# Designed miniproteins, single chains, continued (5), part 44

Each design is a single chain, and the fold is of that chain. pLDDT is the mean over its residues in the fold that is shown.

## One batch from the design tools (miniprotein)

Design m17511
Fold by ESMFold2-Fast:
Structure m17511 (fold): chain A 110 residues (1-110)
Amino acid sequence: MEELYERLRKALKEGDKEAAIESLKEILELSNIYGELPDDFIEKLVELLILLEQKKLEEAEKLLKEMEEEYGSNPSAAIILSQLRAELARLKGEAVPPVDLSLPVLLPVR
C-alpha cells in the first residue's frame, strides 16, 4: 500500500495522469471500503489531485463542485469527495469541515 501511495504522489507532482490513474486504481482495489467507482470518476479524481498539488485552488474547487453534483449519489465517491473538500479548505486557510476520520484517507501522505 505505501509503495502505491508513493507512486501516486510522484505521478501527481509530475502531472503524469496515466501513472496516477493506474496507481489510484490499485489503491482502490486494495481498499474494499470504497466499493466500485466509475472510471470517469477516477480520471476526474486524478485531475483534481493534480490541481491540488499545483495549488490551483480555484480550478480545484470548480472541479470538486462538478464532481459532487455528478457523483454525490455514489456513497464511495461521496466519502472521497468529503475528504477532498476538507483538504481544499486546509489549503485555502479556511475552517476544515468535519470528515469521518475512522475511514482511511485516500490522499497521499503529505
Scores: mean pLDDT 72

Design m17512
Fold by ESMFold2-Fast:
Structure m17512 (fold): chain A 100 residues (1-100)
Amino acid sequence: KEEEEKKKEEEIKKKLIEVARKIAEALGESKEETILELAAALSGLLARELAEEQTLEAAKKKLEELEKLDDEKKRELGEELLKAIEEARARSAAAEAAEQ
């Protein structure tokens, strides 16, 4: 089980980056930095959407669904992910300022 779980975890990591790259392309973004940020935001989105059934197999299926989205839907998703990234950065900055 542990070896299979590690292999699936690695596959999900690669799939996250692949889907994030396609979303970035739909947004007209090509920077590796942006692709990695989108991949991290996607991981967070999956954790929220799969709250009860957070299995590696369910995550993989959800990523495959996201990969098959139309370009219009990929752009919309990309915009939402970028907003989530900005909100996370703003919260982090506010928390550091509050600790001063």
Scores: mean pLDDT 73

Design m17513
Fold by ESMFold2-Fast:
Structure m17513 (fold): chain A 77 residues (1-77)
Amino acid sequence: MEKLKEEFEKRYEELKARIEAALAAGDEEALRAAVEEASRFFIEQKKLADELGDEELKEKLFELAGEIQELLREALP
């Protein structure tokens, strides 16, 4: 279980960094690609957490999704 959380957090950090980089560069194509990847990532991880019955992972997913939404809300008019 812990190894899955470690992989998840690393992938999330990579996705967040890509979104932040795209926002800083003003690259709409890169931003759209990164946001789409993040969306698919969260959907897949939530389904996996549901299948495993991992409530802690579900809570973490909710928190991290909120971080991404906050970044996008501040960057988009």
Scores: mean pLDDT 76

Design m17514
Fold by ESMFold2-Fast:
Parts: sequence; C-alpha cells; structure tokens
Structure m17514 (fold): chain A 75 residues (1-75)
Amino acid sequence: MLSEEEWVEAEAALVVMQAYLAKKYNFSLDELERLLKQAREVAEKARDLGMENTAAFAESVIEELEKRIEELRKK
C-alpha cells in the first residue's frame, strides 16, 4: 500500500488538478469552498509530515481559491 507521505502527495496533486478544473469550468461557490477545505487539510497533513514542497503547493492552491471565493462573494 502507499505510505502516508505518498497518500498526502497524491491528495495534493488531486487538489491542484481540481483547482485548475474549477477555474476552467467555473465551479460554484459551494464547490470552491469544499475544495478549499480539502486543500487546507492536505496542507496541514503535509506540514505535519515535514513535506515542505507539498505544503507550499497546497498553500498556493489555498491562496488562489480564497481569491476566487472572495470575487464570487462580492457579486
């Protein structure tokens, strides 16, 4: 089976891909908020495991999603 580190890396990759698709297909506010929650959980797990690069990627996704959510809330 995959190690905990391998699972967190896979989760981070999926979150990055989902963030790309969310931008391309204009995901709803609810979908963006769910993705943000997932990205935050992945970032926390990566930090706890000392996976600095993986945590940085997840944090970049968090920042992008927070910006999009704010833009949608201002409408």
Scores: mean pLDDT 81

Design m17515
Fold by ESMFold2-Fast:
Structure m17515 (fold): chain A 75 residues (1-75)
Amino acid sequence: NPLSQETMEEIQKIVAEMVKRIRELIAQGASDKEIYGVVIEALERIIALLKKNNAPQELIDQYQAELAEAKALYA
């Protein structure tokens, strides 16, 4: 099933908020660990939203793989 327009707009909002926060952190000289933390938070929010809206399992699996990779880089 395709994602609803509302779900796609919520994902776009999460990504936009993430990008804005990352830019602010970079401007303040934040560590890579702090930046990765913002990416991890955004990915977790997207995965939760996809699960809530019964997104295709392959799409959920793709974001979960990205989350695992981000967590490995953050560790």
Scores: mean pLDDT 84

Design m17516
Fold by ESMFold2-Fast:
Structure m17516 (fold): chain A 65 residues (1-65)
Amino acid sequence: SDLAKGEEYARKVMLGIARLYLEDPEKGKEALKRAIESSPELAELLRKYFEEGYKEVLKKKEEEE
């Protein structure tokens, strides 16, 4: 339960950082770096969630023209 809740929270945080990265790459990179530094044991998972979030945000932006 707590593990699944943590994964869902991490996905939401990474999606937010992906949106930030598309609006302001410098701030997005800083936020991603801070997130990984806060949980280095999850670095690969956080990076994966960021990449997935980035693709989702790009798809949404493409649909908005």
Scores: mean pLDDT 78

Design m17517
Fold by ESMFold2-Fast:
Parts: C-alpha cells; sequence; structure tokens
Structure m17517 (fold): chain A 69 residues (1-69)
C-alpha cells in the first residue's frame, strides 16, 4: 500500500519545509486527479537545483501519490 505521509516526511527532512509543501501540493493534486495543478507545482520544484538524493525522495513521494490515486 502507498505510504504517502512517510514519503512526504522524508522529503521535508531532506529538502526543507517550503519545497516539501510544494511536493505535498503536487501529490494532493495527483490524488485529486488535478494534473494541471500538479504539473504547476512540479515545474516549481524542477527549477530548484536538487541533489540526486533529494530527487529520489521527491520521486518516492510522487510515486506513492500516483498509486493512491
Amino acid sequence: MADLEAALKEVEQRIGPELAEKVRKAADSIIAGDLETAAKYLQEIAKENLTPEQIDAVRRALGAAARAA
């Protein structure tokens, strides 16, 4: 089963609260089927220079959201 909350806590720990909030909004939008809003938040995240480890944390959270949708 998708554990979205655990994945989002890992994102917050690795990236910080402001960027983690955008990841959470993207995840919530994916679950709601609002892919346009999800894409907007993902574009905001993509313009940040994230490390591979931070990118992996984001990918795990978004994957959990997609499986929960």
Scores: mean pLDDT 78

Design m17518
Fold by ESMFold2-Fast:
Structure m17518 (fold): chain A 84 residues (1-84)
Amino acid sequence: SHSKGNEYLDKALEHIRELREILENVEKLDPEEAIRRAEEAREKAIKYAELASGYDGSLSTLSEGLKLEAEDILRQVKRKVEEL
């Protein structure tokens, strides 16, 4: 259903926002905790993006974009942690 798709899309966007916040504050976080939280947020963002497109096929392109963004932000977090 469209309402269920939008509900999951909102959850995916919340976890993408969480990933961005972790990346912005990575220098202020414990390195292992930053990676752990980023991996959890990435996993949830992908899960909810897939659920969103599963309930509303019109969201498929946006879902794919969010999944790629989540993977990219996690990669950036790991890289910055390695540089600390």
Scores: mean pLDDT 89

Design m17519
Fold by ESMFold2-Fast:
Structure m17519 (fold): chain A 85 residues (1-85)
Amino acid sequence: SKDEEELEAVFLTKMAKIEIDRALARGPAELRRVTEQVIEFLEEKIKLGKYKESYQKALDSVKTYADGHLAALEAREAARQRAIA
């Protein structure tokens, strides 16, 4: 059902964000590696054709979230360099 699709998208997005947060603590290389693994998992789910829209929504949310964290790490390092100068 539509409600089950929405719930699944929310659940998968939440779990993916938890894994990304864990990877973030280990640095940008690990963040990228874990993000690529999560993306591959969601793309495989989309390929199966069931709840395609929900998995696509989760994939888009995960990409935005991971990109935001990478940008924040880059901004933090730039700010640190500026403060030292």
Scores: mean pLDDT 78

Design m17520
Fold by ESMFold2-Fast:
Structure m17520 (fold): chain A 97 residues (1-97)
Amino acid sequence: MKIEFVEVSAEKLIELARAIYEHWEEVAKENPIFENPEIKEALEKAADPSLSPAEQLKALAEFFKLLKEELEKKGLLSKEEIEAVEKFIKHLEELAK
């Protein structure tokens, strides 16, 4: 695939979690699917600087898993998009080890 997330450092992925969290209220207003408290809690944990990088990456992986499941349930993701998200989640989980 054209974009390889495996080369992205843990620090850059944590920065991504913080950027998503800062814009989360705007995103959540656009789609009721994002009002799921488990998704928001996973994102808050991923953006929490008091946690270890490994715990933040695990939370970020959980955030994307929950998002993927809700978007897939609504038919908003193609098979190719699902595969790309699953590959990204696996890279996050590997970096968290």
Scores: mean pLDDT 73

Design m17521
Fold by ESMFold2-Fast:
Structure m17521 (fold): chain A 90 residues (1-90)
Amino acid sequence: SIEEKLEEIKELIKKVTEEEMESLIEKLSEVLGEAYEKFKDDKEKQEKLKEKWDKILEAYYNYLLGKLTLEEAKEIILEEIDEVLKILKE
């Protein structure tokens, strides 16, 4: 399920090295794309998912630019994944 894939990605992000972060962001993009398509008839949920993805990408890019530490970026990304899981349960 989408929820199981997100929980797996959360556990990987908690343990991620710098070298693995890009591949995890790519996997997260794929899973969020699946969630977005699942809610094609629910514009409000699609807009919420897009907002969460944009925050995840912003945290990742700010990390790459040296504006956030890896730990700060992880904290934001994990929080946004939890928000996505909440949207999926609504």
Scores: mean pLDDT 86

Design m17522
Fold by ESMFold2-Fast:
Parts: structure tokens; sequence; C-alpha cells
Structure m17522 (fold): chain A 58 residues (1-58)
């Protein structure tokens, strides 16, 4: 089921984004913080793309 697969991928990207955000907040190193925020933004973009595909199937 493509819809179930997309929902699972969206949830996984969301978890990764949340993990990167928490790691960024816990870090006092600006370079490490910037890397985690960049990774969070990339995961968020993937979620938007996957969500758009899921909406087309519903």
Amino acid sequence: DKVEELSKEIAEEGKKAAEHYQAARASTDPAVRAQHLAAMNEEAKKMLDLTAEEVKLR
C-alpha cells in the first residue's frame, strides 16, 4: 500500500527532524548546532514532498 508506505516514511523523517532539533538545542557548539539545524531542514523538506505525494493518492 503506497499510502501506508508514504505515511511510514513521513513519520520516520519527522522523528529524524525532531532528533536533530533536540541535538541542536543540547549543543553549545555553534558549528554542531548549525549542522543539526541544516539536517532538520532537509528532513522537513522531505516530509513536505512525501506529504504532497500522499495527498495526490487520497
Scores: mean pLDDT 81

Design m17523
Fold by ESMFold2-Fast:
Structure m17523 (fold): chain A 94 residues (1-94)
Amino acid sequence: MIAEDARATLDPSKQVAALTGIAMAIAEAPDAEEARRLMEEALEAIASTDLSREEQLELALQAVRIAAMLAEAEGREEVAEAARERARELEAEL
């Protein structure tokens, strides 16, 4: 929001922290359906930012890719598959 401190919110470190948090939440989902719901919620939150459409899609893609890797490492194949499918859809929109 415009209030003199907008620059602090755009720090790359804060974006990475937000992406990591989103990715962990998706990877920890109990099943693929809930993982898809969390991905949709994360995408809507990103779309509410003042970032360009391309930047929004890139951030979403990175979060979903990290979530897929984390879910696969934990043996959550259904969640990892849902995340990989969503990543492919986002990549096609770029």
Scores: mean pLDDT 74

Design m17524
Fold by ESMFold2-Fast:
Structure m17524 (fold): chain A 87 residues (1-87)
Amino acid sequence: LVEEIVEALRLLEQGRWDEAEAFLQRAYEEGLKAAFEAARERLAADPSTPLEELPEGLRLLLEAARLYVRQQDPERALRLAAEGIAL
């Protein structure tokens, strides 16, 4: 759901936090977590994978975690962000 994540970030930059949060929460729960797990599996299997191939996707996941912290599960969102940074 890359298109939805891009839209959510655009709303966030425009200051429409409530709309961005609701939009991103749905994308996070249904698609973003799977994308993050796929990225983690790829990095674990091949640590030499260039970060430049994943930085935009990873940054979108970190932004999603930041918005998610405001609504539901702060510990889980922070763990997701920390794991993304640690990778």
Scores: mean pLDDT 56

Design m17525
Fold by ESMFold2-Fast:
Structure m17525 (fold): chain A 67 residues (1-67)
Amino acid sequence: MSREELEFEVAEGIARLAAAVMATVLKKEGREEKAKEVLERGDEAIARARSAEEALAAAREIMREAE
């Protein structure tokens, strides 16, 4: 794998983990519908990402939505 490919895969993993963590926190606080929305929007944003920067931007947006 190229460095760019590896960086993208790592960024995707980080973005997916961020979505999962936020969804878990929201579920714990009884906001189960919001948790579902965060996971769905996170998956869609990550699927549209074409670079590590875009994947990390998706993670930031997921975190911002949870605030």
Scores: mean pLDDT 75

Design m17526
Fold by ESMFold2-Fast:
Structure m17526 (fold): chain A 92 residues (1-92)
Amino acid sequence: SELARIEEILREEFLLRAERAGLPEEEREAALARHEPTIREMARQVLEERELIRAELEASDTEDARRLLEALEKGPVAFVEEARRIRLRLAE
């Protein structure tokens, strides 16, 4: 399902960011468990609030907003993959 794929992408992003931030491997599982409600809410927003997201992106003249808008037209999974790429670039 698209929901399962979106949640998987968001979990992988969280773990990559935790690793880059130097969080010990032993602590990552507990940190991910605390972050699961946020992952579920982010996935819900992408699936249920697409028109709101599109309107916000259309109001922005940034290159990142343009890339996100192009990905959104391809579908919710493509949007989350592009959003992850941008967030990982911005994090470090």
Scores: mean pLDDT 87

Design m17527
Fold by ESMFold2-Fast:
Structure m17527 (fold): chain A 103 residues (1-103)
Amino acid sequence: SRARFEAILEELVAELAPLAREAAAGRVTREEVRARALELARRAVERLRGLDEALLEELRRELEEELANTDNPGLRQQGRLVLALLEGRAEEAAELIVEGILA
């Protein structure tokens, strides 16, 4: 379900918000941010694997097309993160989260 896909991403964003605040306050190291980002990315990947394979492939194609046609850096960064999650690339997704939080 597309609604379930959206809910998984909304949950990830909600879990990342406290981590971003802690990082901005200087209360967590880059290594701690990376470790927590990796845990969250792996959890999101596992939840996404529960979706229908045809839906995941459709979402991947739609996102690849959007990334090819956007010049907005923020949308490109978000799209790269979502694509990495859809493809099960949890470690790459974690690094993209770290880049976003520590930028």
Scores: mean pLDDT 85

Design m17528
Fold by ESMFold2-Fast:
Structure m17528 (fold): chain A 88 residues (1-88)
Amino acid sequence: MTSKIMEAIAKGALEAFRALAADPRTTLGQAIGVALSVIGGGAEIEFTGDVERGLKTIEDAIRYARSLGSEKGAKAIEEALRKAKELA
């Protein structure tokens, strides 16, 4: 079963994807890229235990979402990361 940490990360990735995909200024590829980066960071934490590396990947995704003009997407990832840290 998916861990509660990975569930929180996946929820944040989905909300960020929805925010970016709904923005006509953002490409579908960019929206997918952000979501996959968030999921990849969560997977790094879950499967390797390298919390520092996984957190860096997720934080890089937050900065990228902001660079695309999506404060809503960035906030969704930040909230997911906050919940994941509470569960760790």
Scores: mean pLDDT 81

Design m17529
Fold by ESMFold2-Fast:
Parts: structure tokens; sequence; C-alpha cells
Structure m17529 (fold): chain A 88 residues (1-88)
């Protein structure tokens, strides 16, 4: 899952670059690095519930066929999840 999430992020970043959305592409590449680290943790059997939740969100966003809508949905929900954790 985590490695698949990283690959999905990198593919989304490539699509963003082709669409001229360079800032979105940069954000997606940064997130791909984080999911790459999560993939290593998953291989060690140490994947956290928080990381799993973020990966699940990515796959939910990828169900949206329009790239721009998928990225916006993912970013908004990711910020909500992270703020909720910080406030808890």
Amino acid sequence: MAEEAKEAMLRAAESAEKAGKLEDAALLRSNAEAFGEAAREAEEGKLSASTREEIELLFEAMKIPEYEEAVKYFEEKLKEIRKKRAAA
C-alpha cells in the first residue's frame, strides 16, 4: 500500500507538470517522499495508523477521474486530518 501510494503520487505529479500545475507537482513529489518512508516502515511491520489513514485518503482521491479535483480533494482532506490530530 505505501509503495503503491508513492507511485500514485509520482504519477499524479507527472500529470500536474504536463498540465502546467508546477506548484501542485512539487507538493505531490514532496508527499511521495513521505510515502516512500512509510513504505519502508510498512516493510518493517511498523506502519502507523496515521500513515495508513493518509494512504487510504490518497486512494479515495484517486477514484476521482479529474486530476485537479482529485488533488484538491486529497489536499483539503489531508489538512483536515492533520489539524484534527494536532487538536486532539
Scores: mean pLDDT 67

Design m17530
Fold by ESMFold2-Fast:
Structure m17530 (fold): chain A 70 residues (1-70)
Amino acid sequence: SKEERLERLRATRDQLVAWARDQGLPDEKIAEFQARLDEIIERFEKGEITYEEAVRELSRVAQELADAAA
């Protein structure tokens, strides 16, 4: 369902944000990534993008976050 997909996207966001804090990324940088993740989720919630598109966009942000922590 759309509700289950939203829950999954939000759980991924929360996990990525928690991971970034654990890696010692600056609060300002974490806030920037969180804002981007929130925008992607909101666009899916509003029906502006498909679930597949939302997952692809979250994956790109996750990769950029991993690169920033390396």
Scores: mean pLDDT 88

Design m17531
Fold by ESMFold2-Fast:
Structure m17531 (fold): chain A 61 residues (1-61)
Amino acid sequence: MTDEEIRRAAREIAQLLLDAGKVTEEQARELERELYDSFKEQDADRETLETSLRMVRMAVE
């Protein structure tokens, strides 16, 4: 996974939670950073990022 793909996934997850009213704007910014760091540490592949995004989308519906 490229660095840009990981950042995009982290940002999209944080934005989904923010738009759903689950986190504040400040919490979303911190969450984006934490998710990016976590995905990098875990060497997350495309399927992991796609699964995480899908799970968050389902959870906020």
Scores: mean pLDDT 80

Design m17532
Fold by ESMFold2-Fast:
Structure m17532 (fold): chain A 55 residues (1-55)
Amino acid sequence: EAQKLAEEMIAHSKEYVAALAAGDVKAAQQHMDLATEYGLQQVKIERERARERRE
C-alpha cells in the first residue's frame, strides 16, 4: 500500500541521481516527476485514512 509507493519513490530518486551523473537530464527529469507523483499519492492515501478514521 503506502509502503509500495514509498519504495517506488526511492527507486526513482536513485534513477534520478544516476541519470544526472550520466548527463541525461531528460531521463533525470522523468524520474524526478515520477518520484514526486508517488510521494503525492502516498500523502493522498494518508489523508483518506484520516477521513475514514472519523467514520
Scores: mean pLDDT 77

Design m17533
Fold by ESMFold2-Fast:
Formats: sequence, structure tokens, C-alpha cells
Structure m17533 (fold): chain A 83 residues (1-83)
Amino acid sequence: MLEEILELLERLTAATDRAEIQRLTRELFELLSKLFKEGSIEDLERVLEAIEEALARASEAAKPYLEQLKNLVEGFIALKKHK
């Protein structure tokens, strides 16, 4: 799961086609929701680091979607820390 998320993030970073960006983002939302339920806080923090690295290298078309994913992961981390 974690490796799948990291691979999809790398694909999203390079993507310029809107339909592909939207599909990859949807798949990432599904996997991140599963990681929130089944994974550790350390896994979520690793994904957050990967998103920040991706944002530095991403196409302009992909950046808004990566920012949405960053906000989601930050929210998941906050929920796990401040239950």
C-alpha cells in the first residue's frame, strides 16, 4: 500500500493530462483513506514528505491536485494525533 501510494504520487508529479491527473488523484484518495484506517502515523508522515517533494518537481497542471492530497494527509495526521 505505501509503495503503491508513492508510485502513484510519482506518476501524478509527471502527469499533464487532466483526465489522467483526476484518475490518479481519485486512486490516491482511496488508498490514503485506507492508509488512515490501516496504517501508522509514521506511514502518513512519510506520504506527506513525498507529497512535499512531489510539489517541488510537479507539472503546473498537477500542483493543485497534489495540494489537495497534502491537505487530506495533514488532516489525517491531525486526527490521529488529537483524537
Scores: mean pLDDT 84

Design m17534
Fold by ESMFold2-Fast:
Order: sequence, then C-alpha cells, then structure tokens
Structure m17534 (fold): chain A 85 residues (1-85)
Amino acid sequence: MNPYTKKVLDELLADPRPKTPLDYLSLARFFENLGDLEGAKAVLELGVKDFPDSPELWRALSEVYRKLGDTEKAKKYEEQAKKLE
C-alpha cells in the first residue's frame, strides 16, 4: 500500500463516526482508481470483518484478489457473496 492511501485509511479508522458498507466500498474504489490494489484489499478486508453479511463487500474483495492474481481466494469470496444474496 502506498503512503498516501495508508494515511487515508488511517484517517477513516480514526473517525469516530459509525461506518457503513458503502464507506468501505467507496474508499476501496478510490484506492483502485489510484492504482493501489493492496490498499483496496486492506480496506475491503476490514469491511468484511465489520460487515460480514454484506454481499457487495465480498464481491469487491473477490474482484481485488482476482486483479492481484489470487484466483483461489477470488473464487472463495465470490461464493461467499453469492450465498448472502
């Protein structure tokens, strides 16, 4: 993860406001647009930990793992998302 995206993630984690699945999805997309797939992965891993029942977070995590070349984890997380819908 690059130093800028790490700082942005640290700021989100320090925010006392309650977080939603959309907060994690939006931040992960922002990091992907910056080319930081490792940062996007870190954000989404926290998102599924906080919201394990959100199929959108599992799908986004699956897509990031696929882009990083981890096809096995990508398939597993896609199956998890499908089971929640």
Scores: mean pLDDT 81

Design m17535
Fold by ESMFold2-Fast:
Structure m17535 (fold): chain A 94 residues (1-94)
Amino acid sequence: NEEQQQQYLDEQKKRFEELLSSQEENIKKMEETNSLPEKEIEFERLLLEASKKFINTDNIEEQIKILNLIAQAIEAYLEGRYDEAIALLEEALK
């Protein structure tokens, strides 16, 4: 079952890698145009960093931990809980 978990995580890493370039450019544009509130830009920046950490992590347990924290952070952000979303991403980066 560890092999199935690794296959799932490898698939998620590929999806994250495909999105990183577009996310990085979007964050630069948001910062340049000041189009979003500061906390929302902070969230997007931390999400990019957490995504990079997930891709660069080789331990399955740590990968699952980071992925779960990213998922919880996105849910909190979509519900307008920006401080909680930021804290969850900061936890993912520890």
Scores: mean pLDDT 78

Design m17536
Fold by ESMFold2-Fast:
Structure m17536 (fold): chain A 65 residues (1-65)
Amino acid sequence: SLLAGNGLLKLSGKDKLSPEEVKDALLKLGVSEEDANKLVDVLKKKGKDEYSANEIGDAIEELLS
């Protein structure tokens, strides 16, 4: 999960990502629009503008639980 979050940050070239930037990075990885939107919804529910690798990893764990 933490490694997945770091992968998304690496693709964007940023140290933190907005929910929209997470979606763009997931789509570039070939993740379906449906699955990308599920992660974005989890992040938007948390109410932050930007997310670290750890926070993105936690959101991925919430989707897989």
Scores: mean pLDDT 73

Design m17537
Fold by ESMFold2-Fast:
Structure m17537 (fold): chain A 101 residues (1-101)
Amino acid sequence: MERLKKTIIGPKNPSAEEKKKREEISKLIKEAKEHYEKAKKAKKEGNLEAAEKHFKEMEKKLEEADELIKSLPELVITAEDDYELAMLRMEVAVRKIAEEK
């Protein structure tokens, strides 16, 4: 099945709990994106320690979002959040590939 079909944008009559979890997922994705932006800025400024700290916070926020998504009977995130999540996951993967032994 296509990944897009697992991300439901505004399901018909979602429960109050599902709506609340969706809001938390959106918040975690936004916080991950903010840490990614700070990491990029720190890296550009040559502050590798600050960049690494923000990359780790981004990864932690993405893991928290993934756990909430897995806890839902149906995936109930927006197309914007799905796109941002995919982009941030790709950045984590690229960073791991670029990591020297």
Scores: mean pLDDT 71

Design m17538
Fold by ESMFold2-Fast:
Structure m17538 (fold): chain A 68 residues (1-68)
Amino acid sequence: MPPSRSQLFSKLAREITEKLRNGELTKEEALKLGKDRINSDPRLTPEQKDQFIKGLETHLEAEEERLK
């Protein structure tokens, strides 16, 4: 069964957030990686891609503030 929208977003956000927290990625690199992954997923509609990118931006902003 394909993952639900929330499951797919949560998995991506978690993976990228862990890399950001570990210092493997800067916020800019994390956002770029997330956008690349979202845009490369053939299972997502254009509307879902826009929603996921916006959600990722918001999530990474919150995590950046927490890490300061």
Scores: mean pLDDT 73

Design m17539
Fold by ESMFold2-Fast:
Structure m17539 (fold): chain A 77 residues (1-77)
Amino acid sequence: SKEEKAKELVDELVEKLKANPNASKEERKKWLVEYYTKLAEIFGIPVSREEIEEKVNKLTDEQIEHFEQTLLEEYEA
């Protein structure tokens, strides 16, 4: 059940990335905050949304792009 919920969460993020290829870095960071917040809730990880926002905001553009490329490559044959 947790694995299924995590997969649905990844599917939602991938769909959002594909639907919005011209999204701003700020918008994409908001999606990552939402993704990690929901992922933490699914696995019962005691981390605040504020801590997640702080960590995501410290990510470089290259780190964000690498994460997104990795997700898309796993979902595209």
Scores: mean pLDDT 79

Design m17540
Fold by ESMFold2-Fast:
Structure m17540 (fold): chain A 83 residues (1-83)
Amino acid sequence: MESVKLVKEAAEKAIKEAIEEGKSVAEVKVELPSGATVTVIVAKDDDGYITAAVKFENPEALSEEEKEAIKEAVAELVLEANK
């Protein structure tokens, strides 16, 4: 799924920026071919714990399955970053 791939790549970059630059918050926006925009907000706690939030603009341009796949991919990256 191309939409999941694009969001995953952007989220990986944001997580790396939070870890490497010592940023407490990093935000990335991804415009999808379907016309939806996905915003991933990555936050790092003082203890170095990474969290992420996913927001959708024009969510009707995505199927429920695509939205779930995007959320799952971001959650997996966050879990991996905290290992």
Scores: mean pLDDT 78

Design m17541
Fold by ESMFold2-Fast:
Structure m17541 (fold): chain A 102 residues (1-102)
Amino acid sequence: GNAEIEAIILELEITLGILRIVLGLMKLFGSDDKLADLTIENAIKTLKELLAKTTDPKVKELLEEAIKKLEEILKSDLSGLEKIEKAIELLDELIEELEKLL
């Protein structure tokens, strides 16, 4: 129901907030590939936990695609800064797509 989707969006907004803080730190202190990878691994873990709790097939599809794309970002040869920027863009898009289901 809408309440489940709203709860998922809130958790994703918290995760996005953490990514934005990490991006800000990297812009001030320099890119850190280990910090970027840890941050993205934690985002993937959060999305997998949300996926395990959902029963809506459209929400499942969106979360599964986002997890796959985050794992591709994590495995890429991009700088830590670029990985965080792409992860932010991906989560912004995921939140927007989930809001369309409300």
Scores: mean pLDDT 91

Design m17542
Fold by ESMFold2-Fast:
Structure m17542 (fold): chain A 80 residues (1-80)
Amino acid sequence: NARKELEEFLATLSPAFHLALAVALHGYFNNDQVAYDLGIAGLKKAVSVEELKRLAQLFREVGDTLTAEVIEKAIKEIEK
């Protein structure tokens, strides 16, 4: 069950991760580039690229394509 796996995985992640994701999503939804860039930078520091890849997959499986795309953006920036 992808939703249960996502919820259990999210529960293991740091408060810094949750804040960074919330800030990135806020920036995306409100067209706030400063908030978006800050959130992406926070995601890059809070978790490993392997954790981001797992999260993107789980968010896609539960139908949250937008959150998956935001996380995939952070992965791409780590690989620069």
Scores: mean pLDDT 85

Design m17543
Fold by ESMFold2-Fast:
Structure m17543 (fold): chain A 75 residues (1-75)
Amino acid sequence: STEQAKQQVQQLLQQLREGVPVADREEGIRRALEFAESAIQQLEQLKPQLDPQTQQQVDAQIERLREFIRGLREA
């Protein structure tokens, strides 16, 4: 359902905002990268179940996550 898919998207976005607590910088970068890549895959899976306006918002968020991943890889 569209409503269920929207709720799952909101939960993923909330988890991304909270971040991943780690003691070591290298481990922290690795976990953040894995989490962001997983979130992109989950958002892409949910996208077909969403209305066109929400799909555009998800596309924008996926692009932001890809930029974040690029930044982490350069760190």
Scores: mean pLDDT 73

Design m17544
Fold by ESMFold2-Fast:
Structure m17544 (fold): chain A 70 residues (1-70)
Amino acid sequence: SKEEVLEELEKYENAETALEQWRHLVRVTDLVAKMSEEEIEEVKEELRKEGKELGLGALELAVLIRELSE
């Protein structure tokens, strides 16, 4: 869900190690694979509104990984 993606992106931004950041990015990628394009755009707009540039970049990377894996 959109809420789960936003929660994982917040955990990504607050992760203490690169390995923990990578784990949360993987979870975001898995969640994004189950979402519609409309839901993904809604998450992007929420991140832009809050100025969460790291989260937005991670979400865009997750979407790209999904598209390359299809």
Scores: mean pLDDT 80

Design m17545
Fold by ESMFold2-Fast:
Structure m17545 (fold): chain A 69 residues (1-69)
Amino acid sequence: SYGEALVARLAAQPSAEAAGEAAVAALDEAIEQLRKEGAPEEEIQFVEEHYEELKEQAAEAARRYWEAA
């Protein structure tokens, strides 16, 4: 699954900071896939309006995950 692949990707990183960067890259990839798959404009707009918050949340969650592993 996407979640399992993401967890494996984060676990493969050399540091919490690198895990955070990988999570942000994965977020950007997920947003691009939503656009390619024809997600509703409202959903894409929501993600764009909240991008900075989502980015920070993804990075923090990845850092916490890495530190707990």
Scores: mean pLDDT 79

